Designed miniproteins, single chains, continued (3). Designs and how they scored, part 27

Each design is a single chain, and the fold is of that chain. pLDDT is the mean over its residues in the fold that is shown.

## One batch from the design tools (miniprotein)

Design m8973
Fold by ESMFold2-Fast:
Structure m8973 (fold): chain A 99 residues (1-99)
Amino acid sequence: GELKRGSILASAGAGMGAIAGAVGAVAGEGVEGAELAARAAEEGARAARELGAEEAAEAAEEAARRAREAARRGGGVESAREAARAAGEGAARAEEAAK
């Protein structure tokens, strides 16, 4: 139903965010990679909320908050990787919440 579609879109958004964040980290952009991951996670959270997937939205919002903290601290590549992991974890939780 609609809830299942919502989780798929939320997972896709957060998953793409995790990939983008990882790519940013690999490119050695550090803070910029973390910022990119934060934006992707925020977008995933919005999509999840619009589709009524509350738990998925909360998980993505938490991931975005952590990524933003990493970016603000001026963290290096490790901070970007942490942000990418958080976004990926949020995507996995969104998928699980849809079952």
Scores: mean pLDDT 59

Design m8974
Fold by ESMFold2-Fast:
Structure m8974 (fold): chain A 55 residues (1-55)
Amino acid sequence: SEGLEEALKGAKEAGDEKALESSNIILKALGLEEAPEDPEEAVKLAYKARLEHAK
């Protein structure tokens, strides 16, 4: 999806540490405990969790 591609692009521009921090904030807000250590996977999980929450 284009939204996921945009999220991944933004994460790369922000840098790995910022991408992980932002993704962990989103995941914690949605009640998810296990966050990936890889920034790309963390961003993907946060994006999917937000889509799931929006349903």
Scores: mean pLDDT 73

Design m8975
Fold by ESMFold2-Fast:
Structure m8975 (fold): chain A 68 residues (1-68)
Amino acid sequence: DDELQEKMEEILKKHPELAPIVLEAVARLARGESLEKVLEWLREKLKDKVSEEELEIIIEALKKHYEK
């Protein structure tokens, strides 16, 4: 959904250091790694770097786009 994507982009603009982490998550999903494992890895990498609300927005945006 465009709204979740836009919110994620705003978070990445505020925290540019997160962009390579999110890109690695997308690359892992593109390589066929399980959504569950990639999202678990992403939560571990982003904990303490963003608020709980910002983390959930990123997770929900990726889950909505890659969930089957």
Scores: mean pLDDT 79

Design m8976
Fold by ESMFold2-Fast:
Structure m8976 (fold): chain A 68 residues (1-68)
Amino acid sequence: SAGREAARAVAEAMKEGKKVEVRLADGTVIKADGSNAASTTGAILRVIGEDPERVEVVIDGKREVFES
């Protein structure tokens, strides 16, 4: 699913110390920057849990789109 693929990309970027912004099809924006581990985990779980049709991930200003 798009959510799982996006969550994997976010996890990899976070491991590399990059800033991540996740955008859902409904316009919801979730920011993950490692400054709050709980909020980062919550953002990833939300993306997976909602099983969205489309997720846009911005990693250090570069955009990547996931679609199921």
Scores: mean pLDDT 71

Design m8977
Fold by ESMFold2-Fast:
Structure m8977 (fold): chain A 72 residues (1-72)
Amino acid sequence: TEELVERAIREARELIEDPEVAEELARQIREGYEAIKAEHEDEEELREAVERLAEQALAAARQTAELLRAQA
């Protein structure tokens, strides 16, 4: 599960050229992961929740990258 979160953070940093925005998103991803771990005792439910977090994080990174390009 941690590998999925780390991969999502790496891809988000690669997609977002603004380092401050990339670090903000990375912080949000890490906070989301900690919240998921606190709420889920079942490893299977935890894994599914983390997979959803990673997918949402990557989607958010792509949208953020596009918005930054549109505003530039």
Scores: mean pLDDT 78

Design m8978
Fold by ESMFold2-Fast:
Structure m8978 (fold): chain A 76 residues (1-76)
Amino acid sequence: MQEELAERLAELLVRAFLLAARYREAVAAGDAETAARLEREAERLAREAEELAAQLSPEALEEAYRRALREARAAL
């Protein structure tokens, strides 16, 4: 169970990281509509991540964070 929750949290953290990058691109392009949409998506992801993090042990939380950093860096 904890491994599955850690994987889901890592996935959400990667999505949040990629959203932040897309948000910066939208702002740089002057695309206010896309920037506003991405802000709303980021807020939803943050809430989901907080709910999952609350269910994880400290060890599983650390694992999820490390996995997310690795995957986010690979996706850029």
Scores: mean pLDDT 81

Design m8979
Fold by ESMFold2-Fast:
Structure m8979 (fold): chain A 81 residues (1-81)
Amino acid sequence: EAEALFEEGLRAYAEGRYEEAARHLERALRILEKELGPYHPKVARVHRELGRVYAAMGRDEEAARHLAKAYEIERRQRELA
């Protein structure tokens, strides 16, 4: 389940297991994008957490990409409301 993968990713991040956290969150992202589309608030949430994880690993380009995507989704959702 995407929610279980998301929670496992957050737990791994809290424990400093950044590569494992990214793996779980990337899997959750793939499932949620397929089920809800790329602009759903739940998809934005996963991108935000992936940005945090990649930043913690010093992978700045990947972190920036995910954070930008989260902000884009949040902006689009605000425009549609």
Scores: mean pLDDT 86

Design m8980
Fold by ESMFold2-Fast:
Structure m8980 (fold): chain A 60 residues (1-60)
Amino acid sequence: PEVEPLIEQLSDPDPEVRLQAAARLGEIGDERAIPALERALSDPSPEVRVTARAALDRIR
């Protein structure tokens, strides 16, 4: 799967899109997503922050 479009979706104005992107990046487990997921730990949506943390725990 291509991770670059999912990394870009972490910057989407829709929090549901960001949430789905963070979850999918965690499932894929590609280390290229780590810097973007680390930025998502500061996301205004609590659900996005929790999902990004879980994704990082799976990748690392």
Scores: mean pLDDT 83

Design m8981
Fold by ESMFold2-Fast:
Structure m8981 (fold): chain A 64 residues (1-64)
Amino acid sequence: MSAEEAKAAGRARVNDAMREGLKAGNGVLAGERAKAALDETRAALLAAGLSEEEAERAVGESGP
């Protein structure tokens, strides 16, 4: 699994989490879902061989 693949999957997860939260009309739920998706993305990037600093930067770029 490549770092780019993990980053793309993470971005999709964040977008899905925001969409579900927005549809529910609950901003707190949307934020909690998005945070969980970002944490999962960071873990996947670290597992793919990125440094902690690179993973943090990529997570920041994973938003819309």
Scores: mean pLDDT 72

Design m8982
Fold by ESMFold2-Fast:
Structure m8982 (fold): chain A 58 residues (1-58)
Amino acid sequence: MERERVIEELRERIERGEDVTKEIEEAYKAGILSKEDVLELQTEEGVRLLEEAVRRVT
Protein backbone atom coordinates (compact mmCIF):
# COMPACT_ATOMS: atom_id res chain seq x y z
CA MET A 1 0.00 0.00 0.00
CA GLU A 2 2.35 2.77 1.21
CA ARG A 3 5.27 1.10 -0.61
CA GLU A 4 3.48 1.10 -3.98
CA ARG A 5 2.46 4.75 -3.59
CA VAL A 6 6.02 5.83 -2.74
CA ILE A 7 7.46 3.86 -5.67
CA GLU A 8 4.97 5.48 -8.08
CA GLU A 9 5.73 8.98 -6.78
CA LEU A 10 9.49 8.42 -7.05
CA ARG A 11 9.16 7.02 -10.58
CA GLU A 12 7.11 10.04 -11.68
CA ARG A 13 9.77 12.35 -10.25
CA ILE A 14 12.53 10.40 -12.02
CA GLU A 15 10.58 10.78 -15.29
CA ARG A 16 10.49 14.54 -14.66
CA GLY A 17 14.28 14.53 -14.34
CA GLU A 18 14.26 15.23 -10.61
CA ASP A 19 17.06 14.04 -8.33
CA VAL A 20 15.31 11.66 -5.93
CA THR A 21 18.41 10.02 -4.40
CA LYS A 22 17.68 11.50 -0.95
CA GLU A 23 13.99 10.53 -1.12
CA ILE A 24 14.91 6.93 -1.99
CA GLU A 25 17.33 6.80 0.95
CA GLU A 26 14.76 8.29 3.35
CA ALA A 27 12.09 5.80 2.26
CA TYR A 28 14.55 2.93 2.76
CA LYS A 29 15.49 4.19 6.25
CA ALA A 30 11.78 4.48 7.10
CA GLY A 31 11.33 0.80 6.16
CA ILE A 32 8.99 1.57 3.28
CA LEU A 33 11.34 0.28 0.55
CA SER A 34 13.28 -2.98 0.47
CA LYS A 35 16.86 -3.25 -0.80
CA GLU A 36 15.46 -4.62 -4.07
CA ASP A 37 13.18 -1.58 -4.45
CA VAL A 38 16.11 0.76 -3.82
CA LEU A 39 18.23 -1.03 -6.43
CA GLU A 40 15.42 -0.86 -9.03
CA LEU A 41 14.77 2.85 -8.43
CA GLN A 42 18.49 3.69 -8.44
CA THR A 43 18.86 1.79 -11.73
CA GLU A 44 15.93 3.70 -13.26
CA GLU A 45 17.42 7.01 -12.06
CA GLY A 46 20.82 6.05 -13.48
CA VAL A 47 19.28 5.28 -16.88
CA ARG A 48 17.53 8.68 -16.85
CA LEU A 49 20.80 10.44 -15.97
CA LEU A 50 22.54 8.71 -18.89
CA GLU A 51 19.69 9.74 -21.20
CA GLU A 52 20.04 13.35 -20.01
CA ALA A 53 23.83 13.24 -20.50
CA VAL A 54 23.36 12.02 -24.10
CA ARG A 55 20.74 14.71 -24.79
CA ARG A 56 22.91 17.49 -23.32
CA VAL A 57 25.50 18.97 -25.68
CA THR A 58 28.73 17.83 -24.06
Scores: mean pLDDT 76

Design m8983
Fold by ESMFold2-Fast:
Structure m8983 (fold): chain A 60 residues (1-60)
Amino acid sequence: SLIDQATEHLQLGVEHLRQGDLAAAREHLLKAEELLAKVSEENPVYQEQRDRVAELARQL
């Protein structure tokens, strides 16, 4: 599902962030945000989570 894919990319982004791989972390966080944006179009509850992930990616 899209939410499962978003969760996987979020997990990978956080893992790369812990390893200091900021470029890979940003790539995965941006992908998670993209997938959450699609999910939030069908279910607005994910809008806030999408915004938080986008903000985290901007800090990298």
Scores: mean pLDDT 81

Design m8984
Fold by ESMFold2-Fast:
Structure m8984 (fold): chain A 70 residues (1-70)
Amino acid sequence: MKSPEERIEELRKRMDEVIAKIPDPALQERYRLAMDFLEKLYKDGKISVEQAEAAADTLIREAEAETARL
Protein backbone atom coordinates (compact mmCIF):
# COMPACT_ATOMS: atom_id res chain seq x y z
CA MET A 1 0.00 0.00 0.00
CA LYS A 2 1.13 3.56 -0.71
CA SER A 3 1.45 6.01 2.20
CA PRO A 4 -1.24 8.73 2.50
CA GLU A 5 1.39 11.36 1.57
CA GLU A 6 2.39 9.41 -1.56
CA ARG A 7 -1.29 9.02 -2.50
CA ILE A 8 -1.89 12.79 -2.24
CA GLU A 9 1.28 13.50 -4.27
CA GLU A 10 0.07 11.06 -6.95
CA LEU A 11 -3.32 12.82 -7.11
CA ARG A 12 -1.59 16.19 -7.60
CA LYS A 13 0.58 14.73 -10.37
CA ARG A 14 -2.43 13.20 -12.17
CA MET A 15 -4.37 16.47 -11.88
CA ASP A 16 -1.44 18.54 -13.21
CA GLU A 17 -1.18 16.23 -16.25
CA VAL A 18 -4.89 16.63 -17.02
CA ILE A 19 -4.82 20.41 -16.42
CA ALA A 20 -2.03 20.73 -19.02
CA LYS A 21 -4.46 19.35 -21.64
CA ILE A 22 -7.28 21.82 -20.88
CA PRO A 23 -7.45 24.45 -23.68
CA ASP A 24 -9.12 27.14 -21.49
CA PRO A 25 -6.63 28.91 -19.15
CA ALA A 26 -9.47 29.99 -16.81
CA LEU A 27 -10.57 26.36 -16.40
CA GLN A 28 -6.93 25.35 -15.80
CA GLU A 29 -6.77 27.85 -12.90
CA ARG A 30 -10.10 26.63 -11.44
CA TYR A 31 -9.00 22.97 -11.40
CA ARG A 32 -5.60 23.91 -9.93
CA LEU A 33 -7.32 25.86 -7.12
CA ALA A 34 -9.75 22.98 -6.50
CA MET A 35 -6.83 20.56 -6.13
CA ASP A 36 -5.02 23.00 -3.80
CA PHE A 37 -8.19 23.17 -1.68
CA LEU A 38 -8.44 19.36 -1.51
CA GLU A 39 -4.81 19.09 -0.37
CA LYS A 40 -5.45 21.76 2.28
CA LEU A 41 -8.54 19.92 3.58
CA TYR A 42 -6.50 16.72 3.89
CA LYS A 43 -3.52 18.46 5.55
CA ASP A 44 -5.89 20.16 8.04
CA GLY A 45 -7.43 16.75 8.90
CA LYS A 46 -10.87 17.74 7.57
CA ILE A 47 -11.09 14.79 5.16
CA SER A 48 -9.51 11.34 4.88
CA VAL A 49 -7.04 10.43 2.14
CA GLU A 50 -9.79 8.19 0.68
CA GLN A 51 -12.21 11.15 0.53
CA ALA A 52 -9.49 13.27 -1.10
CA GLU A 53 -8.87 10.50 -3.67
CA ALA A 54 -12.60 10.25 -4.47
CA ALA A 55 -12.96 14.04 -4.86
CA ALA A 56 -9.78 14.35 -6.96
CA ASP A 57 -10.87 11.42 -9.16
CA THR A 58 -14.16 13.25 -9.82
CA LEU A 59 -12.29 16.46 -10.75
CA ILE A 60 -9.91 14.53 -13.04
CA ARG A 61 -12.81 12.76 -14.79
CA GLU A 62 -14.59 16.11 -15.32
CA ALA A 63 -11.42 17.72 -16.70
CA GLU A 64 -10.77 14.70 -18.97
CA ALA A 65 -14.35 14.93 -20.28
CA GLU A 66 -13.74 18.61 -21.16
CA THR A 67 -10.52 17.81 -23.05
CA ALA A 68 -12.06 14.80 -24.85
CA ARG A 69 -14.69 17.00 -26.53
CA LEU A 70 -14.21 18.52 -29.98
Scores: mean pLDDT 79

Design m8985
Fold by ESMFold2-Fast:
Structure m8985 (fold): chain A 74 residues (1-74)
Amino acid sequence: GMMQEEKKKREYKRLADEYIALAIMHLKTGDKDSYERAIKEAEKALKYARKAGDKKLEEEARKLLEEARRALEK
């Protein structure tokens, strides 16, 4: 029902926020292993943001993923 769907959406948002925070932390650490972790975390954030239907979280996760990929290629 709608009530259970809203609970699932909140859980997915919480997970997306958590993985976004982890990706930012690893990007700030600034070594190759941390950039690889940031990529994985941003990918998980994007997955959960999509499940939540939250376009702002999706965009934030996409930007972090792009930033981590660019950092790793340097």
Scores: mean pLDDT 86

Design m8986
Fold by ESMFold2-Fast:
Structure m8986 (fold): chain A 62 residues (1-62)
Amino acid sequence: SADTVIAAGRKELEELGEKYGAPELAKEYIEKISEAARAGDYEKVGELGRRAVEELEEIGRA
């Protein structure tokens, strides 16, 4: 289900935030993704998830 995919994505972002030392940024994206999901905007959920991973990985490379 969509809820299962969103829950898995949330856990992955939390783990990346801890790994790269940016847990607050990960939390901000999780909140935005949750809002988009509640609105039924699954296209935006995918967009935000991709940007979150890209930004967190970029911080990890710095």
Scores: mean pLDDT 81

Design m8987
Fold by ESMFold2-Fast:
Structure m8987 (fold): chain A 59 residues (1-59)
Amino acid sequence: SSTAVDLLIEGARAVRAGDAERAVALARELKAMGYPSAAQLLVEALRDAGLDEAAERAE
């Protein structure tokens, strides 16, 4: 549970820094761990940042 929160926080930081590849990797890891809602928050953050191609890869 705390691991999923930590990954989500790191993913949000990656989006803010423009590190699309790290955000995609963290979204995929969250999905693989069984946290699709948390992964979807990173997909939405990528889209809001204008990183649409990365958002599609994270889905």
Scores: mean pLDDT 85

Design m8988
Fold by ESMFold2-Fast:
Structure m8988 (fold): chain A 68 residues (1-68)
Amino acid sequence: NKALAVFDTDGDGKITPEEIAAVAAAIGFQPGESVGELLRRAAKHHGVELTDEEIAEAAKNLLDYLAP
């Protein structure tokens, strides 16, 4: 799972919205950047190419975590 290589920070084989939020916070937003753009940049930083579907899912999980 490509998303695990980027967002599974504790190596348990599961991704939580909290882990996605932690990765986003560690990378930091650029001016004018969307959540999807931030997550795509984080994936590239880890040498992983995520699909638009994977980015959309991760972005949804992060947004649900921040604004349930």
Scores: mean pLDDT 67

Design m8989
Fold by ESMFold2-Fast:
Structure m8989 (fold): chain A 82 residues (1-82)
Amino acid sequence: SFEPDESLDPDGQAAHMAGALRKAILDKDEEGAVKAIETILKNKEKIPEEGLKEIGRNAIELAKENGNEKAVEAAKKLLEEA
């Protein structure tokens, strides 16, 4: 699930959402990866700024390695919003 796990602290939330996004990118689910990034952006206030930047950087790297250009563009917005 890309939604926040409310049982986790802010650092745990960042790790949880990063894991869900990583899975979507690695599965080559282009639509799922974009949706995951949009869900992270919608919940950005629940994640520390440094956590959002880390998720954005890692998402750009993974999306580029997997040829998912739409996920790269969405992840750039995630970095801009952090």
Scores: mean pLDDT 72

Design m8990
Fold by ESMFold2-Fast:
Structure m8990 (fold): chain A 60 residues (1-60)
Amino acid sequence: SEELRKRVQELLDRVSSLDDSFDRSMLQIELAVLLSLPPEKITEEDVEKLEKRFEEILAK
C-alpha cells in the first residue's frame, strides 16, 4: 500500500541519519529494494522486520 511505502521512506530517512556502519548500509539496501516494488507488493511484515532491525541498530 502507499501507506506502507511511506513508512519505508520515513524509515530510510531515519536510517540515513545514523553513523556509517555495515548494519546501516545493509538496511539501506533492503529499504531501497522495497521502494523499488509496486505498493501492492510491499507487506506490513516486511516493513516491521526492517523497523525491528533499525531498533536493534539503535540498541547497540
Scores: mean pLDDT 81

Design m8991
Fold by ESMFold2-Fast:
Structure m8991 (fold): chain A 95 residues (1-95)
Amino acid sequence: SMEELEEEIRRAERVAKLREQGRSQADIMKELGIRNRSELYRLLRLHELHQALTLERMSELAKISLEKVKAGEDTQSSEFDAMRREVLERLLEEG
């Protein structure tokens, strides 16, 4: 389900933050209840994929928003909800 994927994304983000803080793989695994190195690397890959897809889609939205502003058109916040949904759907296809 999307709710389970969102929780995995949050776990992946916690792994990435601890790694950025210089925590050892063993300490990260202990703190987050990760049982094996394969699961740790899967979560890191999930975080990297989520970041890449989010940045790609944000870049596209920024270009669309800029063109709309140049044309004198209004932009809507619902485009961010659509972007988030698209990223989650692409993650479901990849995982």
Scores: mean pLDDT 78

Design m8992
Fold by ESMFold2-Fast:
Structure m8992 (fold): chain A 99 residues (1-99)
Amino acid sequence: MKREEAERLLREARSLIAEAEQAYQDGNFDKAKEYLEKAVEALERAIRYAKESGDPDLLRQAAELARAVSELAKKMGYPEISEKARRLQEEAERAVAEL
């Protein structure tokens, strides 16, 4: 259950990141920001479920996606979203080390 929920949320985060990039390219900056914020929320939940499942591969995937969100948000000019995503990356990487 927890592992499947983490996998679902990671897929959702990947989709939201792609939608954010597309919205930004289309000049829809409000939607791009909204999609990145939703991706951060999905990653926060994915990391929680991945920790409960004890699956290091899910935590590594979450860290990689959090890094992608952080870099993308920084390029788009959303430093607050970038900082939140960076902290999630650090949390996921720490959780892997503690398994």
Scores: mean pLDDT 88

Design m8993
Fold by ESMFold2-Fast:
Structure m8993 (fold): chain A 59 residues (1-59)
Amino acid sequence: FVEKAKKLLEEGKYEEAVEYARQALKIDPTNREARTLLAQAYAKLGKLSEAGAVVESAP
């Protein structure tokens, strides 16, 4: 899931990158790489508050 999210983010498929990064976090909530990818995907979509929430894991 993490590798797929990273590839989708690089391809500009931000909505799909969010979905795969969320799947990775569902399996391992402590996965920092997945959390970083999810935050980056939200930021690319203009959802800065969502990106910040992901980084802190508790908005």
Scores: mean pLDDT 73

Design m8994
Fold by ESMFold2-Fast:
Structure m8994 (fold): chain A 62 residues (1-62)
Amino acid sequence: SKYTDEAAELIRQGKYDEAAEKAKEALKIDPNNRKALGILMHALLKAGKPEEAKEAFKKLLE
């Protein structure tokens, strides 16, 4: 999706907080978007938010 592609580009630029927000937008459209979930987890870990990344993993496993 557009938001998933934008999130991936933001990670490449080191803009991790912005990447997480774009990944969240993709998940609002499709909550089962595994690529967007993966990007969100990666962005949160890179932004130093491991507890939020854990919550995203938990959501993925449901």
Scores: mean pLDDT 81

Design m8995
Fold by ESMFold2-Fast:
Structure m8995 (fold): chain A 66 residues (1-66)
Amino acid sequence: VEETAKQIEITLLDFGIPEEKAKEYAEKVRKALEAGDLQTAVDIINEALKEAGATFGATLSAPEAA
């Protein structure tokens, strides 16, 4: 459980998400997994990836779209 949360934190940091937000997402996933709520954990991961993708996509699109 903790290792899964750490991997999510590292992945979000690699995508340029601020450390504090990456840690918040990792903690939410850890708590959901500890409660046995796999669906909530998946939803949190998808939300974190969507935020990371939006930030990354904006960075990639801005230089070339202009």
Scores: mean pLDDT 67

Design m8996
Fold by ESMFold2-Fast:
Structure m8996 (fold): chain A 65 residues (1-65)
Amino acid sequence: MKETEITIFLKDSISKEQYDRIIDLVKETAKKLGATDEEIDEMVEKFRKAYEEGKPEITITIKHK
């Protein structure tokens, strides 16, 4: 099956404004690529968790139906 994989690298702590912008871009891009609400929620939750934990990277996978 076709999948789109997006990896976001968080080298340093990002500002709240940058975090909000990235979340908005992820949601908009996922919707344009046909992601479900469940897939969008999972991606947002993974990114939020990575942001809270200061992890260096997050990978987002969008599955095409």
Scores: mean pLDDT 68

Design m8997
Fold by ESMFold2-Fast:
Structure m8997 (fold): chain A 71 residues (1-71)
Amino acid sequence: AAVAEAERLAAEAEARYEQLLAKAGQEIDRMIEAGEDPAKATQRGKALVDEGRRLLADGRAEAAARIAAAA
């Protein structure tokens, strides 16, 4: 049970991270195509990537804690 729940938490965090990476790339491309400042586009994309990284780290930490508690 604990391992399955840990796997689910890790998978959800990874999926969220991938979605935010894809969205960051789309926003950067859209802003550049619209003639926006590339530095501003990159900064906004970076914010989405940073959010995804935090969610991934939190999900992995929770998964690890559940495995450790079950051991």
Scores: mean pLDDT 81

Design m8998
Fold by ESMFold2-Fast:
Structure m8998 (fold): chain A 61 residues (1-61)
Amino acid sequence: SPKDEVLEKIAQLLKEARDAVLAGDYEKAKKLIEEAIELAKKNKMPQSWIDSLEDVLENVK
């Protein structure tokens, strides 16, 4: 199946956010997750995807 560039970019941002959390850089992690949410919204991803990303952001705080 064709690769979804938006999903790949969101996955990359979330990976970088996880690495930031592991390093104790919660501010960087929050910014990366917010970028993923913004990208999902701009590309009209399903609301369930946006809700999942917002849940991830709440868990970082």
Scores: mean pLDDT 80

Design m8999
Fold by ESMFold2-Fast:
Structure m8999 (fold): chain A 57 residues (1-57)
Amino acid sequence: GAAEQARKERIKANVRAAAEKYGISEEELEEILALVDAGRYEEAQRLALRLVVKKSS
């Protein structure tokens, strides 16, 4: 529904901002966004966190 779509768009916007800040590649970003679009939010969050940690270390 509309609430679910709004949630996905908000998460995608946050992921894009993190990708720009931490230097996550376009390919890596597309993988995270695909998980968000599939409703696989926990997997998307885990992948994003692993990439952020790797890039910020």
Scores: mean pLDDT 82

Design m9000
Fold by ESMFold2-Fast:
Structure m9000 (fold): chain A 65 residues (1-65)
Amino acid sequence: DKKKVAERASKETGLSFEQALRAVEALLLAKEGKTEEAREILQELGLTDEQAQTLGILLIEEGLA
């Protein structure tokens, strides 16, 4: 469930729930091969490398990536 990942990511990274959810959706787009669309969303959100890495780990733990 992407909402569960977003809630965990929000607490771990300090992002708002809405920002974390958008970032999760972007990473799932990248998994589908929509890498340029995903990159644009992540750039707009201004995520740090650490925040992006944390989101990736949480997606793997929840079986979404």
Scores: mean pLDDT 78

Design m9001
Fold by ESMFold2-Fast:
Formats: structure tokens, sequence, C-alpha cells
Structure m9001 (fold): chain A 119 residues (1-119)
């Protein structure tokens, strides 16, 4: 079974930085893509960033480009999303979606999410 466990949420001051993490199990890092999504209050979920498990293929949404970074720690099997210069508009539930394979079987995994509130 594949699992995603997010952490690093909480209440943050405007202008500060947040580091969110997602630890995953059941994936081989060589073939998995981890994507970070957010859902703001009253809005549909949107893609924030994605990274391949090898860290070589990276995407950022235009709303966070220039103030976000995404990385992978191979030893910890953890993806990180760093958000700098936090704005009240960054208040959202952040969750991860992973896509990869178990042998020849395609697998999707969804995290439970972590709440970020900017005050």
Amino acid sequence: MVELVESGGGTFKEGSSATLSSKFSGFDFSDAIVSWWRQRPGELPRLVASISADGKKIYFDEEVKGRASISVDYSKKTSYLNLNNLKKEDTATYYTVAFGYKGKTPVWAFGQGVEVTVV
C-alpha cells in the first residue's frame, strides 16, 4: 500500500515562511511523481508544484513561482514544499497526490492534507 503523510502546517504570520513535508511509503523514488495541491476556502483544488522522485522534473504554478521551492530528501523519502513571503491568500489546506507504479500496476495515492493559516 502507498501512503502520503503531510506535516508542517499551522498558523503563520504574513511575510514569514512555511515548510510543508510529505513522507511517502510504498513507492520507488525512481518512478514516482509527487504533486502538491491546495484548496483555499470556497475554491476548487489547484496544483501548486510537482516533482519527480529523482528531483529532476519540477513544475510550479504561476501564483507561487519565484517564492516557492520543492525538493526531495531521498534518505527520508520525503518531499518538501517551501513557501516564502506568505500572504493571507496562502491560507489553504495543502495535500499531496502521488502517481507511480507498483511493478506494472499504476497507483494513485492521496494525502489527508495539512492546514496552513496565514494571519
Scores: mean pLDDT 80

Design m9002
Fold by ESMFold2-Fast:
Structure m9002 (fold): chain A 59 residues (1-59)
Amino acid sequence: SDEERARRIAERTYEFAKKQGKELSFDDIHRYALTLLRLGYSEEETEAILKKMVEEGLL
């Protein structure tokens, strides 16, 4: 389901952000992931977008 995919993406993105010294809201990352999946992005595309947003300071 999109919910299960969004949770996996959020977990991986949260850990990625933490490794870069960024404390982000898991709930915010989860909502962003779910939104992107519902817009038709794949799991891989969604994760890449969110990680890029973390790197660029947009999250």
Scores: mean pLDDT 87

Design m9003
Fold by ESMFold2-Fast:
Structure m9003 (fold): chain A 71 residues (1-71)
Amino acid sequence: GEARAKELLEEGNKLFEEKKFEEAVAKYQKSIELDPRNAEAWRNLGKALAKMGKVEKALEYYQKAEELERE
C-alpha cells in the first residue's frame, strides 16, 4: 500500500503542476486512503482545494497535516 500511496502522491503533484486541480485532488484522496498518516498528501490536497477556491476545506486539511506532523 505505501509504494502505491507514494506513486499516487507523485501523480497528484504532476497534475497540480499542470493546473489540473480537480484531477490532482482525486489522486491525493486515493493516496490518503492508502496512507492516511502522510502529512504531505493532506497538505497538497488542501493546496489543490485552495486553488479551486474551496478555502474552508483547504484549511481543514492543512490542520490535519499539522496534527500528523506534531504526533
Scores: mean pLDDT 88

Design m9004
Fold by ESMFold2-Fast:
Structure m9004 (fold): chain A 94 residues (1-94)
Amino acid sequence: SVEDLERMKEIILEKMEEVNVDEELKKKIEELWDKAIEAVRKGDLETAIKILEELSRLLVEAAMKEKDEKRKTLLISIGAEARAFKDELEKKLK
């Protein structure tokens, strides 16, 4: 799971740069993703779930405000990935 989150972070950062996602938004996404990785590494799955849920909400809000179709599609995709990781962790916690 940590290795999967780290691989996804690299892919996301590259794609965000390619479509010129706003620098401040990109930084917030990276910071939340890093916090989720650290929480999973520490075995704090409840905190990781909360962070991934917050990240998913941020991405939905950003996508709704986005006018460029490529950036909007990417933000939706990143949000879906965050939600998928959250759902996986919730299954381990339950």
Scores: mean pLDDT 85

Design m9005
Fold by ESMFold2-Fast:
Structure m9005 (fold): chain A 82 residues (1-82)
Amino acid sequence: MEELLKEAERLVEEAERALAEGDYDRARELLTRALELLAEALPSLDKEKKEKAVKLLQEALIALSEGDLERALELLREALKV
């Protein structure tokens, strides 16, 4: 669990750099992988933290589907703080 969260954090930071460089394809791939790792960690969270994380990950998935990579980045960063 902790290793998955740390890898997700690294992917989110790499996605932020990719966005700053204008590499939207790389940013999308990195954010998608981070979301997948965070979703995989969900069963190991306390009920309250799980509810908050689920909502943030659902909103991040919608942002990714809409191509709003900056919003997806922000939501995944918030999910990492849960």
Scores: mean pLDDT 82

Design m9006
Fold by ESMFold2-Fast:
Structure m9006 (fold): chain A 82 residues (1-82)
Amino acid sequence: MKEEAIEALRKAKEVAEKELSGDHRQAVLDMLDLAIEALEKGDYDKAITYLRGAIQLAESHGADELVKALREALEAVEKVKN
């Protein structure tokens, strides 16, 4: 459900605030805010695009807990789309 996807995104934001700092934290948080906005508008493809971008940044910084949270959020969004 859409609510489960939004909850997963909020959890990912909390993990990003703990695991990342500076410009990298802000970039991921901005992508997650855009993903939430896209979900609210029913634009699941944009939400998936922003989530994939956030996953790539998190992986490049070795933020394993954040990557896990972001992948859970991506799966939730993909389930809502289908």
Scores: mean pLDDT 84

Design m9007
Fold by ESMFold2-Fast:
Structure m9007 (fold): chain A 91 residues (1-91)
Amino acid sequence: SEEDLELASAVLDGFGLGVRLAGKVYNGEMTVEEAVKEAIEAIKKSKNPVFADALLAGLRWEARRVAKTDPEKAAQIEEFIKKVEEEVSKL
């Protein structure tokens, strides 16, 4: 159904954005504060609660991957996750 396709799209888009924003943060292309703003704007625009959960899953996936080789970069992503969770709780 269209509803199932919209749900699948929200999951894929959310997860993908989480991974991309994590990458931009640990590569120094974005501050944590800038990435939090972009994540929250995307969550508000999606209007689908599944998008926020998928975005956080993408962030956690990337934090686990990066932690294997670079604990300092993983710590930056963990700070990003904490701030996104805090802002999402206010929505």
Scores: mean pLDDT 87

Design m9008
Fold by ESMFold2-Fast:
Structure m9008 (fold): chain A 56 residues (1-56)
Amino acid sequence: MEKAIEAGELAYKRAKELGLTDFEVLKASLDAMELARNKGLTPEEAADEAVKRAKE
């Protein structure tokens, strides 16, 4: 559970630094938390995947 929160915070920070919209930033954070929690990805892997999806 802690890793899911870490993934969400990491995705939020990265998406915001990339200049994504507030909606895309929030979506990336939520997707990263879900990927870490339900798919067992590391915080880094979950954040990278979620940010990539938000940019597309």
Scores: mean pLDDT 80

Design m9009
Fold by ESMFold2-Fast:
Structure m9009 (fold): chain A 84 residues (1-84)
Amino acid sequence: MLSFEPLPEEVYRRLQELRDKATEAAKAGNKEEAIKYLNEMMDLLTPLAQAGNIQAAVELLRIAVELAVYKSTGELKVLPLLPQ
């Protein structure tokens, strides 16, 4: 089984905050703001994923898929934080 190294506490907390902001923006119909927060989450995860953090890589890919779906369909899914 793959062993997931936990994300740094600071990064995990910031992801939770950004996820909550993205969710609220989507709920309010602010698509541009929601996409901005999703991109901020990806930016936070990219250096960790490149350093070999598997959890960061999985979360990064998941967010990228949500953005791709939104751009192709015009529908934004709510992005829940993955349980740790």
Scores: mean pLDDT 75

Design m9010
Fold by ESMFold2-Fast:
Structure m9010 (fold): chain A 64 residues (1-64)
Amino acid sequence: SEEKVEVIRQQVLDAAKEAIKMGIDPEKILEAIEKYLRLHPHLTDEQIEEIVAEVKKLIEEMLK
């Protein structure tokens, strides 16, 4: 499908990078991304948790 997990994952990782560069609060970024991912019926809870964990790791690496 056009909403492949890999595409969605890359989209939210890129969005998180831009949001951090703009000075948006990491907690708000994570909340927004989790809500966005939960709007996708093709994503399992496990896939959502995995993507959120990757976003959190990315944010932590960018802020070090």
Scores: mean pLDDT 83

Design m9011
Fold by ESMFold2-Fast:
Structure m9011 (fold): chain A 55 residues (1-55)
Amino acid sequence: MTDEEAANVAAIRGLELKRQGKSEEEAIQHAVETARELGGDPELAVERLRKALAG
């Protein structure tokens, strides 16, 4: 899994949490933890999640 793939997966999981009624802070924290678990870049995951939430 590439850093970009891991970041995308983490961002999608964070977005799903937000859609389920969790706070943006909880979604971001989950994306960071997921990216680290997958061996990806947590900063990139947060960037992609924030962009998705802003659209």
Scores: mean pLDDT 81

